# Designed miniproteins, single chains, continued (3): the designs that were tried, part 92

Each design is a single chain, and the fold is of that chain. pLDDT is the mean over its residues in the fold that is shown.

## One batch from the design tools (miniprotein)

Design m11192
Fold by ESMFold2-Fast:
Structure m11192 (fold): chain A 95 residues (1-95)
Amino acid sequence: SSLDKILEELRKAMKEAGKSEEDIEAQLNIVKRFLDRLDAKLEEARKKGDEKGIKLIEEAREEAIEYALKNPGISPTALAIVLTGIEIDLELKLK
């Protein structure tokens, strides 16, 4: 699946950045939970036929994945803060 490929790429990037196995698992769980929340929002947007909402959610998803891949050395806490900021911005745009 697309998600499995993304998580595998993130795992490899974090391992190359010298992350501990504990930090890798923590960061993968943070990303997975974030993506699960966006997928729930995406399903609701699809049910409503909200084309603008679908696009905004997909853009937020891509932004989060790109950030995580470009910043494999970031701490789990700092990653969670960044992803929370992306989610808040998305929720403001979905008003």
Scores: mean pLDDT 87

Design m11193
Fold by ESMFold2-Fast:
Structure m11193 (fold): chain A 92 residues (1-92)
Amino acid sequence: SRAAELRARARELLARARELAEEYERTGDEALFLEAVRLAAEAGALAAEALRLEGHAEVAEAALAEALEQARASDEPAEVREILIEALERAR
């Protein structure tokens, strides 16, 4: 199903984000951290779309709204917050 395909793609993006985050821990390269954040946000968007396709649109919307509120209230650097907010808004 399309929902299963989206979940598989989300898992692959999360695995790649983890690898980049681990490389960031070794190198201190901020670009790797920002790319990991972008991939994780995209994975979340795909997971939300999978929920909508399975008839759980209200669960997907609630999860995205909560994540968006947390991103806006976060003390993360503005660049990180902007990436998260843009991805979450686009996923709605």
Scores: mean pLDDT 84

Design m11194
Fold by ESMFold2-Fast:
Structure m11194 (fold): chain A 91 residues (1-91)
Amino acid sequence: RLTEEEIEKAKKEIKELEEKFKKDPNVEFNPETELAKVYYSLRNWALGKETPEDIEFLKSFLNSSLLPTFKEILKELGREDLIKLLDVFKS
């Protein structure tokens, strides 16, 4: 379970990553929050740039109790496209 502070920090970091990726889709970044790391791995997979570690991490996360919270964050950010990608990956 994440604290409200951690959720807000994750939302902020994900927004910053989205802005950076809009300018340069090849930008390398080391996310600090767990949910921003999930976002980064999901973004890499969407671009066909995923590593085996990204795939293992995403598979592990799909069984996580944090998945509903992550989907809510993506919905608030208007990233329903990424929610659909998670559902495809889960299948």
Scores: mean pLDDT 75

Design m11195
Fold by ESMFold2-Fast:
Structure m11195 (fold): chain A 84 residues (1-84)
Amino acid sequence: TRERAIEAAERHLLALADYIAGLSEEERALMRANLESADPLSREALLRLLEASELPEEERRRRLRELAEELVEEALERGEEFEL
């Protein structure tokens, strides 16, 4: 279901944000630089992950929930286009 997909995406994003929060400022800057070669949607998602990793836990969860909902909606829209 959509809800299960969102929960899975949120869990994955929380794990990624926790990992990013453990990185040095230099490592985060390198990650931001690498975004210049990413597609626009992936770039936007990773920028939001970087921002969320610097927020308190409650705000981080809220921001990543929003991101998870958007990513799941995008994936479902792409799936509909291919009629599997």
Scores: mean pLDDT 75

Design m11196
Fold by ESMFold2-Fast:
Structure m11196 (fold): chain A 70 residues (1-70)
Amino acid sequence: SPEEEAERKKKDLEEIDKVISRLNSLYTELQAELAKAEGEDKAFLERQLARIQSNIETLKKVKEEIEKEL
């Protein structure tokens, strides 16, 4: 059913939004830790921030693809 498919896609969008929100919160926390970090810890946190940003961007693209099909 087109209605059932649309409902499933809406639930998937809600789940993606929740994951993006969690990743944004984690990003903010790690940015605060980065401000206090030195040496190897700083390099580690910079790599983690880059990975989180990449994951957010990927999820945003997936979200846009699903939204186009609604």
Scores: mean pLDDT 88

Design m11197
Fold by ESMFold2-Fast:
Structure m11197 (fold): chain A 68 residues (1-68)
Amino acid sequence: SSELEALINELLEAVKNNDGKRVKELVEKLHKEYGVDGEKLEQLLVRYKLGLISEEEFIEEVKKLAKE
């Protein structure tokens, strides 16, 4: 959904801004509202930070986690 994608983009911006409090809030919101597993999301964030996946790939992978 557009709302899910907006939350994922907010998470990416929080990561870029090194806003750890906001990252935690958005990770919890993605888990509670969309069923996104926190451990799997953390693994995707690590891959993104290491430059192994693009922002577009990160968004699509998180969307897949939400389709439980």
Scores: mean pLDDT 85

Design m11198
Fold by ESMFold2-Fast:
Structure m11198 (fold): chain A 93 residues (1-93)
Amino acid sequence: SAEKELLKKKIIATIRALAEKGVELAREKGDEEAAEEIRKLAEEAIKAIENEDYDEALKLAEELAKLAASVGLSEKEVEHALTMIKDNIEKIK
């Protein structure tokens, strides 16, 4: 449905924004390995959303959020992003 496609796009946009912030913070610290892992987790989470594997997408998004926090993203920003992802997945299910 059109509504489900819009929700999928919103989840993907949230995952991308979380990953971009995490990558920038990792690079500021000179941690290119963490930056690459953040990118990889985001790509896998987005593919899971596209494949409608929402349980896998949520697991990958939680791993992404933990890694983003480890490179210095604030608890508030991490929690806000995860809440947005979880709430929109629940609306699709």
Scores: mean pLDDT 88

Design m11199
Fold by ESMFold2-Fast:
Structure m11199 (fold): chain A 109 residues (1-109)
Amino acid sequence: SEEEELKRRIEALIAELRANPPQTFEEFRARAAEAKELLERALELAKRSTDVEMLRELLRLAEELYDVLAQAGVALAERHPEEAEEVGALLLELGRLLARIREEVDALE
């Protein structure tokens, strides 16, 4: 299903980020862009699906993806303080998408 494919893609990105954390801002930016696409797809599913169990699992994965990226972003900003504002801006954008997904899931309770 579309939901199972999206979950597998999010899990794969989490695994890749843990195995090969981004070493440069360009690598981080590319991973943040991939995460944004997946989170936007998750938000669209949350808006139209009534399968609360599937959406809760999707939200759990979205939160895990954000946490892994936030950890990588903090580590990168500590090594390259000049990039901290741009890293923060990308994480803020992803955090806002995550908040919107949470709101859609919460509305089904």
Scores: mean pLDDT 89

Design m11200
Fold by ESMFold2-Fast:
Structure m11200 (fold): chain A 65 residues (1-65)
Amino acid sequence: GSFSERKLTPEEAAELAARLLATMELPEERVGHFAPQILRMMKVPEEEIEEVSRRVIELYRELKA
């Protein structure tokens, strides 16, 4: 449910998830597995999870480059 005054935009959620995953030093293949889980914990709507997860992977690659 979207019950919060301060909602993260999809881009903000992706950026925060990517930074968190980078801090955890996960292998890139595991980033794809954890991104949806972290986004769900951030209360990103289910219908946006797939799109935002793709963005997390992209941002994670940028952070590691």
Scores: mean pLDDT 75

Design m11201
Fold by ESMFold2-Fast:
Structure m11201 (fold): chain A 99 residues (1-99)
Amino acid sequence: MEELEKKLEEIGEENKEILEELLQKYLARPEEERREDREYLRKIVEENNPNASNKQRGLVFTLYVLGASEEELKEAALDEKKGIEIIIEKLEKLKEEKE
């Protein structure tokens, strides 16, 4: 876990520009659509893990912004480690595609 969190921090810094672009695209969407997205994500978390921590909920949101599938969002809601692993994998793929 500690090793994965360190890898997540390092790859997050390396991909900061890409992450900022993705976040800006999300924030540029109409407020009503962003509200629908939040309700969708809340429903996924509550139905799969109602005891999910704020950190797990944050991982699910990050994965959603990265274009994760519903199945990947469910996995992140249930397992923090799996959520971190999926984020790292998606960020590495995005970095490779831009170069």
Scores: mean pLDDT 78

Design m11202
Fold by ESMFold2-Fast:
Structure m11202 (fold): chain A 68 residues (1-68)
Amino acid sequence: SSAERRLITLIALHELMETADEEDRAWIREVAARLQAGELSAEQALAEAARRFPDSPWVRAAARELAR
């Protein structure tokens, strides 16, 4: 479902937030807000996160889950 895909992506963004610096944290908050407002799909938000954090295991796990 759209809600499930959004939740999976929000969890990945939350995990990124825990080790992020202030600049990355501000970016993550902005992307999460746009995702929640419906301005970005879960797939778009996750793709942007993958570009910014290519080595994140949380982003990779979420991408695999969304591909189900």
Scores: mean pLDDT 85

Design m11203
Fold by ESMFold2-Fast:
Structure m11203 (fold): chain A 65 residues (1-65)
Amino acid sequence: GRKIGVGAGPTLEGAEIAAKMVLEKTGATEGIAVQAKNREEATAAFRRLREEHPDDDIGGAFGPG
């Protein structure tokens, strides 16, 4: 499995910033940025990504807009 850092935020730029922070804190080698309007939508996106990538370790964070 891969270690993937996921960032979510109301803007794609904010999501990319969150993804970079997760990579830095967790040592993940791959980053994914997803647009999410709020923390609830971000949580749903993280859950979906974990379901789509069950063999990978996914850490996520919600970033600025």
Scores: mean pLDDT 80

Design m11204
Fold by ESMFold2-Fast:
Structure m11204 (fold): chain A 73 residues (1-73)
Amino acid sequence: ALAAALEAEARARETGDVAAWRAAVDTVIALARAHPEEVPEEVIARAEAELPAAVRALETGDFEAAEAEVAAR
């Protein structure tokens, strides 16, 4: 489940699919809350940091700017 969610997140970022990126980040966070023992702490921290950027990209349609914010960290 986690590996599939991380793969979906990477694919969404590669293709610029904002809705898929947001859905993948939400899935990682949901898995982390339900099964914290299965999701590494740094993966949780990264997903939580990416969520605001993915939300902003969905609201503005500016995927490139939001992705750049994530990449700069």
Scores: mean pLDDT 72

Design m11205
Fold by ESMFold2-Fast:
Structure m11205 (fold): chain A 93 residues (1-93)
Amino acid sequence: MDEEIEKLLEEYEKKVAEAKSKFDQQYNDRINELKKKADEMAKNTKSPEERKKIQEQYDKEINQAKSELDKQYFDEKGRAGEEALRKIAELRK
């Protein structure tokens, strides 16, 4: 049973690492998209005040995207953890 528990924990850790890698990639893609959009808007902006507003919107959108992706990551991690705990409990019966 201990070896089976160790395998389930390793599978859980692998799933968590894969989920993190996936969401890190999605975050990087989103950051690059938002940066490109902000840079294009800044180039077409007449005033420094408008550029500052664009930067503030960019920062807000980044924080929102990170919050949304973090939530999705923790939801996936939580589901993987519940599944692992359920299987471990079944082995300990």
Scores: mean pLDDT 82

Design m11206
Fold by ESMFold2-Fast:
Structure m11206 (fold): chain A 84 residues (1-84)
Amino acid sequence: SALAEQLRAELERQRQLELGKKTVPEEIAKLAEAWPSLSKEEQELIQQQIDQIIADAQKAIKEGKLTPEEKEILEKGIEAMKKF
């Protein structure tokens, strides 16, 4: 559906944001508000995308190449995504 396409596009945007931008928790909260209006199949696809974003962020933290500020932003993003 159009709603599912919009949410998938927003999750791809969140993937870029998790790599050092501070808006991830706010954007995930907006996605969570739309969640109950999605079909089960759409929810599963979006959940898979969120799981991948979390995995990528955790990998970046483990690699130890981030500044303390970037690490804090990513950790906040992961926390928000896990609560989704």
Scores: mean pLDDT 69

Design m11207
Fold by ESMFold2-Fast:
Structure m11207 (fold): chain A 87 residues (1-87)
Amino acid sequence: SEMDILKEAAKKIIELIEELIKKEKASPEVQRRLEEVKRRLENAKSFEELLNAVKGAYTIVAEEFPEAAEEFAKRLKEILDETEKKL
């Protein structure tokens, strides 16, 4: 179903965010901001809502971990492109 496809995409993106938190040793404040984005990803009911949550994640990463932002964006694009093809 479309919902199952969106949930799979959200899970992959959340895993990517968690890997970034661990690698970059994100502060508790940055972790809280990313937790809000993770909740938005888990609750996304459409591809548009998923995209809006992803934009939030990218904004935080670009601001807090600029050196990681390019690779993070690349990995996000791969997940999103794959997800869109399944919808």
Scores: mean pLDDT 88

Design m11208
Fold by ESMFold2-Fast:
Structure m11208 (fold): chain A 85 residues (1-85)
Amino acid sequence: KVEEAERLVKEGEYYRDVLGDYVKGAELYREAGRLYLEAGDYVGAGKAYLLASVDYEEAGLHDEALELAQQAGRAYLLAAEEGRL
């Protein structure tokens, strides 16, 4: 659900920006991306997965960051196919 995904994005921002916990921030963004995909918000999913990818890079988790960057790319492709990008 979009409202739950938006809440998780704000929690991820808090863990990242206030607590400096990039791994937890990335996990929250990843879950938000999943919920955006379930809701059909492909742009929201792409943005959330990209934020998760950036946070995993900051944490030094390069393989996880690459996985989430690829998921973001797929979500943006779906958004483009639906004319939402």
Scores: mean pLDDT 85

Design m11209
Fold by ESMFold2-Fast:
Structure m11209 (fold): chain A 89 residues (1-89)
Amino acid sequence: SLKGKKILILGGFGSVYSRTIVEQLTAAGAEVQSAHSVEEAIAKLDTFKPDFIAKSTSVPDKDFEAVEKAVAGRATVEKHPEDILKKYG
């Protein structure tokens, strides 16, 4: 169960696929937020304090690697948001 868990996704919710996974994560009890830049994602590590961080497929791996380095053990990194649902939902 994802009840009471916070998930940060680097990238937009503009696609039908992205909206579907966000709806599924929210139905499993998670609070989900997006970040539209590396800088916003890093800021949200301190303000939102996510339990999980993932990225959309449109985000380059290099940009996500910068966020992973900034996480430094503060959140569980699951590159694909669907893997959070599969492992913890």
Scores: mean pLDDT 80

Design m11210
Fold by ESMFold2-Fast:
Structure m11210 (fold): chain A 102 residues (1-102)
Amino acid sequence: MEVRVVIRTEKGEVVAEANDQYVRITVRAGEGGNGYRAALKGGEELMKQGLASDVVLTGHGRRSEAFVQLKPGTDPLKAAMIAAEAAARELGEIKEKEVEVR
């Protein structure tokens, strides 16, 4: 199962793409947003909830990515939603949320 969650905030966009193995969190922050911190918060929330085994962060300032290795048996939709919402809350007020399951 492939899952894509897109959350748009007043200060940027979060895209979480997940499968049975990983979540990829991509953050594009607007003015006043910190993309790196947002991506970090998405990964940290998955680790805190015991859903992830590893988090790798790349990027600077407004544009950043977190690659999160999921624990076996983790639901990709649940993981993508948790990660995207945590990252989006760090950016700003949520304006729109889109979920696609393939």
Scores: mean pLDDT 85

Design m11211
Fold by ESMFold2-Fast:
Structure m11211 (fold): chain A 98 residues (1-98)
Amino acid sequence: GEEERRLEELRRLLPEMLEALREALTDPSAPESLKQQIAYSTVQAISELFNISEEEALEYIVETLGLDEAQAEELRRLYRAGKEKTKKLAEEAAKLKA
């Protein structure tokens, strides 16, 4: 069905998303907003693909990318910021449609 097609697309994109996230975490010159977007999108994709919580998806990324404690905390910070920004954008978009 539609859900199966969406999961297949996420599975296809996952390696590229993980590589983009690794680059974002290791590049000090990358824009903060881009890092937040990549972190949030990657967590969301993994959560949906594996049918796990966002917290479990964060743990999966930490283990899969071999992140140290500092990198893991930075990932969690970027994820939280990206989630909040996405929520605000969705609220503003809903207000414009009303």
Scores: mean pLDDT 81

Design m11212
Fold by ESMFold2-Fast:
Structure m11212 (fold): chain A 86 residues (1-86)
Amino acid sequence: ADDLAENGDSYQMAMAVGIYADQGDSKKALEVLKKAIQVAGNPLLVQEAVKSLKGKVSVEELEEFLKTVLDSGVRKAIQEVIDEEK
């Protein structure tokens, strides 16, 4: 239960990123993703959340968001989505 609680918020945030992106709320999707990056103990989960943005968030919004991200793995995942949308 306690181990699940530490990861639970990160899973919920990753799900919320995908849900907001699916609804066309790119701004909310990126806000939740930024929080997930800061609190997530699981970088793979954050990278999967980034992949859920493909085709749902504009390249321009992703490029601006990339400037705020310090984690190299997450930056690479965002760049891959940008490159695939070009």
Scores: mean pLDDT 73

Design m11213
Fold by ESMFold2-Fast:
Structure m11213 (fold): chain A 57 residues (1-57)
Amino acid sequence: GKIYRVRLNDGTEILVLTEADLEKGTKVRILDLGSAEGVVLGEAEGEPQTGAIEPVG
């Protein structure tokens, strides 16, 4: 898997680990498991926990 930095709609940035190859700027739905953790659930369709993705390594 790869680690991505995701900026949420509230301006919070979190790190997420996923096996998907995500393009910078992709909008995704995130399950927020804590202030610094999340899981990518898929592309965003108006969910509250959405954000843009930036690869960090």
Scores: mean pLDDT 56

Design m11214
Fold by ESMFold2-Fast:
Structure m11214 (fold): chain A 79 residues (1-79)
Amino acid sequence: STEDILKEIGKLIKEGTEEAAKKLKELLFKNRDNPFIVQMALRQAADSPSEAVRKAAKEAAEELSKENPYLKPYLELLK
């Protein structure tokens, strides 16, 4: 379910490790057709103190924004 996916994403962002960042990026690509999941994940990742999480989210957002132009504003949050 959407709720379960968002809970997993939240846990990965909180964990903040390189392994968690890789799993986060994989989940973003697996759920790329769900704009709600992608947008919520990118917002949460932007607030993360983990550089690995922010970098993984930025890379995913750069690629996914080509399919979904409304994700472009999130690139400015993921610096």
Scores: mean pLDDT 83

Design m11215
Fold by ESMFold2-Fast:
Structure m11215 (fold): chain A 89 residues (1-89)
Amino acid sequence: ALAEALAALAPLVERIAEVGREAAEAIAAGDAEKALKLAEEGRKLLEELAARVDALAPSLSPEDAAALRAGVARARAALEKMEEAAKKV
């Protein structure tokens, strides 16, 4: 079920959110090297999230699988914006 999939993904999503917060703080502090390292860590965690979603997709309805994939796509777009912000520091 979607709720079970979300529960299984929650620890990874929480880690991605923590890395994103730390990266935003590094950008605000002008620490370009730290921001870029955190963005790279976030990218690796996001690829793991995408792999987990793909593994769960066959056990979900097409609608629920699409919703999870849309969530991954939004997170990827946010990461790309963060990486561009880090490069401008």
Scores: mean pLDDT 82

Design m11216
Fold by ESMFold2-Fast:
Parts: sequence; C-alpha cells; structure tokens
Structure m11216 (fold): chain A 62 residues (1-62)
Amino acid sequence: MREVSREVAQEEIERAEEAVKRNPKSEIGKKALRLAQEAFEKGDNWSAVVFATLAVAAAAIA
C-alpha cells in the first residue's frame, strides 16, 4: 500500500488552511483543520490528509 509522505500531508493542510480562510463560516471546516494539524504534529500523516480533505470539502459547502 502507498504510504502518505509528510510533504503530501503538509501540502494538504496548507490547502485546507486556505479553504477555511476563504470560508470562515464553516465550523466543521475549522474543526477538521484543527484535527488535521493535531494528527500532523503526532506524525500521523494519513489522518492529517483525511482531516485536511474533510476541511476543504466542508469549507466548499459553506
């Protein structure tokens, strides 16, 4: 199976930060972004990408 690199996780978090900044009314997006950052700090790159993707999707709906 493909392992998610730390670089990919960082890029996805950066995209999620931008999406949440553009749509600050998305409380789900903000919460998902925070969870992505926490996962990244713990070295869980896969969970970081999953939560960052969720943050982008939630922000797009707001």
Scores: mean pLDDT 79

Design m11217
Fold by ESMFold2-Fast:
Structure m11217 (fold): chain A 105 residues (1-105)
Amino acid sequence: MKEEADRLIAAAREQKALVDRLLETASPENKEGLEKARQLLDEAIKYAEEARKTGNPDLLVKAAGLLGKAAVIISQVYQGKPIDEEEAEKAGKASERVARERLAA
């Protein structure tokens, strides 16, 4: 639990640093998408830190889903594509499945 939570927090913080950097030069359209990704990353860090403190695997699964959604939004913004909420949600659910599988081992 602690190792998995620490790894996810590190990944989310690294992605947040990238988002903060991209926001400095972003167009207004891209800024909206990046701000949404930043909010998802902040929530992912919050749930991962709570999972680390409580040992609750469901919170770590939720954090993994939020990180997956943020990653897709960042990718879409970087490619100049409109935000596809269905694609982001699908990626989040896929990340949750992977996290559950790893925690069940």
Scores: mean pLDDT 83

Design m11218
Fold by ESMFold2-Fast:
Structure m11218 (fold): chain A 115 residues (1-115)
Amino acid sequence: SLAELLARYAASVPGDLQAIYNKYKSQLSPEAVAVFQEGVEKVSELARKAAEAAAAGDLRSAAEYLERASEELKETAKKISSLPGNEKARKQLSDDLEALAESLRRAAEAAREAA
């Protein structure tokens, strides 16, 4: 079902964020690492809540959590892009985070349409 697919997708998001973090953490300033860690924690918690809501068949709540996760991740990307460090790594990280944010937004839209 769509609810099962959304629950699995949302449950995978913390792992995707951790993979992005591990890819870039050695190329970032300490300030950028701190901002990224805060963003990972906030988005992972929202994704967990989205997965729980979707598993319960509450697609409206799942959509709200996924949308909030997308917005939080976009904000994290903007903050990182304004901080010192390796410019190429910051740009690539920002692009990867924005791609995941768009994925989250599309998942939220699918959940909202199915609710």
Scores: mean pLDDT 88

Design m11219
Fold by ESMFold2-Fast:
Structure m11219 (fold): chain A 120 residues (1-120)
Amino acid sequence: SKVDELIEKLEKAIKELKQLVDEMERNGVPVDEMAEAIKKALDEIKKLVEELRKVSTDPRVQRLADEILSIIDKAKKEIDEIRNEAKRTGDQAGARRRLVETVKKAIDEIEKLVKEMKEL
């Protein structure tokens, strides 16, 4: 189904974001560049979730999609706050750590909700 195709694309996008975060952390990428790359990946995930919400007639799927969208919006705000603090303080290492922790927490919460969708 179109719903199953969108869930598969969503799982792939989440996996790619996890790989991106790990690679950028390992390579010590500047916080501003890391934040922009992560926000772009979150926007791609958001588009897939918005399409899933639109094409699904199951209110349980729509509820889980709304929860994922809320997690993404919260993560994007926290990323911007971390980026702005790094610019003011110059603490690249501390900001990078907080950025990774924030994104990994969001990914874990999103993966849990996607798993719940697959079990419906």
Scores: mean pLDDT 90

Design m11220
Fold by ESMFold2-Fast:
Structure m11220 (fold): chain A 64 residues (1-64)
Amino acid sequence: SLEELAKKLEELTGGKVTLTETKAILTVDGEEYDLMDSKDGVRILFRFGLEAAELAGELAKLIR
């Protein structure tokens, strides 16, 4: 589910996921990552690794 993917991403990153009908934002240490933005997907990949980037991508697909 959307909430289960968000929770796993929070656990992997130590951050918080904020979900709306059109947005998913990961916030870690005051930095924001828009899960719908491919540039931020690359930032997540390099900071947190492949599993976090894959979870972010799956989350983004479920918001539409």
Scores: mean pLDDT 84

Design m11221
Fold by ESMFold2-Fast:
Structure m11221 (fold): chain A 85 residues (1-85)
Amino acid sequence: MAKLKIKAEFPSEEKAKEVAEYLKVVLEELKKLGIIESYEIELEGNKLTIEAVFKSKELAEEIGKAIADELKKRGAKNVEVEVEE
């Protein structure tokens, strides 16, 4: 298993909250499909932290990139992605 951690900063708390709600839907679907074992989303002001446990490192890296790109499209300024085994 591999742990994905993404940190993102948005221009407003309202935007961060909107994106957090969207990501809950996405991560819940990935969990239903058996792609991830668990996930956590933390929202602190305009800062969003996502952690998810994947069944493989390759899936964590690929999906982590896709999520990071989506966050940037939704207005994220600082996006950090980490994958740990």
Scores: mean pLDDT 84

Design m11222
Fold by ESMFold2-Fast:
Structure m11222 (fold): chain A 90 residues (1-90)
Amino acid sequence: MEEARKLLEKGREALEKGDLETAIKYYEEALRIFEELGDKEGVAEALEALGEVYLKLAENGKPEYRKKALEYYVEAGVLQLELAVQNVLS
């Protein structure tokens, strides 16, 4: 968990500096670790972060990434809603 959380932190730092390619690499690695651990909350957070970075790429002259950003946001949102419903029903 600490490793994946540190990767999200490094990805956020890269994103804030405008290093979008580095942010993607850190977020993808964090996503992989959260998936291996079955951490659905971590998976949703990493997917949302990937959506944000791909949206910034699309806005910065790579409009082909807009669909990819939407796909990540939708996947994260669906997972977050699933987790919220499960917590209310438990």
Scores: mean pLDDT 83

Design m11223
Fold by ESMFold2-Fast:
Structure m11223 (fold): chain A 84 residues (1-84)
Amino acid sequence: DAEIAALRAEAEEALARGRALAEEAERARDDPERYRRLLIEALEAGIEVGRLQAEIARLLGDEEAARRGEEAIEEGRRFLEELR
């Protein structure tokens, strides 16, 4: 399915972006403002991964995977609110 393949590619890109931002944040621990900004950006990327994974799971009829994706989105949103 071309649609699912495209969504998987988007999820892989978002995951790679989030990982890179999280690694940059770890290197910026001595700069609290930069560290916080990078963590927020990494968390936003993580929320996007969860959204894309939940959509893929729904298209595949995998209700358990869809539920896990929604849980990841909610967890990410909670952490994002704490950082803002």
Scores: mean pLDDT 83

Design m11224
Fold by ESMFold2-Fast:
Structure m11224 (fold): chain A 77 residues (1-77)
Amino acid sequence: MEEVRKRAKELLEEAQRGAEEAAAKSPESDTHAAVRKSYELGAKYSQKGLEGTEEQAKGYTNVAESSLAVAKALDAA
């Protein structure tokens, strides 16, 4: 449980930072808008990973990781 909560907190901080950085740029492209939305979803599900049962936290943390992976892949392109 401790590892899941720690991971969720790390993902939340990363997602919030990524969303802020994306928002600070002029989001004129569809790709940049998708990056912002993916970081926002990462933050949402990371927050849910800090709550609920261990099973729920694991599930939400996995969704947050996937959202951040999509954001990073698009941002790197």
Scores: mean pLDDT 78

Design m11225
Fold by ESMFold2-Fast:
Structure m11225 (fold): chain A 104 residues (1-104)
Amino acid sequence: SEEVRRILEELERLAEEAREAKTVEEVKELAKRTVELAKRGLSLAPSASDEEAQELGLAVHRAFRAIIDRLKELDPNNIELLNEIEDELQNFIIELENILLSKE
């Protein structure tokens, strides 16, 4: 899907931007954009191929990991924000797994 491909490309850009981020506020904005793209990806996952859905899952996971790792470098004591972002990633994983399990 052209739309899935665009989401995958944007998620890769977000991961790269997260690694280069200079402030906690930049990381927070990138996290917000990643959540929005993850939700859009989840809406497409039921009609996507299993391969596309798996690639989407990996791309979202990589983007969130880059954000979490960069936030830990910039503000390691911000446990509340770290937990909030980790909860968003966990919720995405659970929702995607449920979608994949419902596909026959």
Scores: mean pLDDT 86

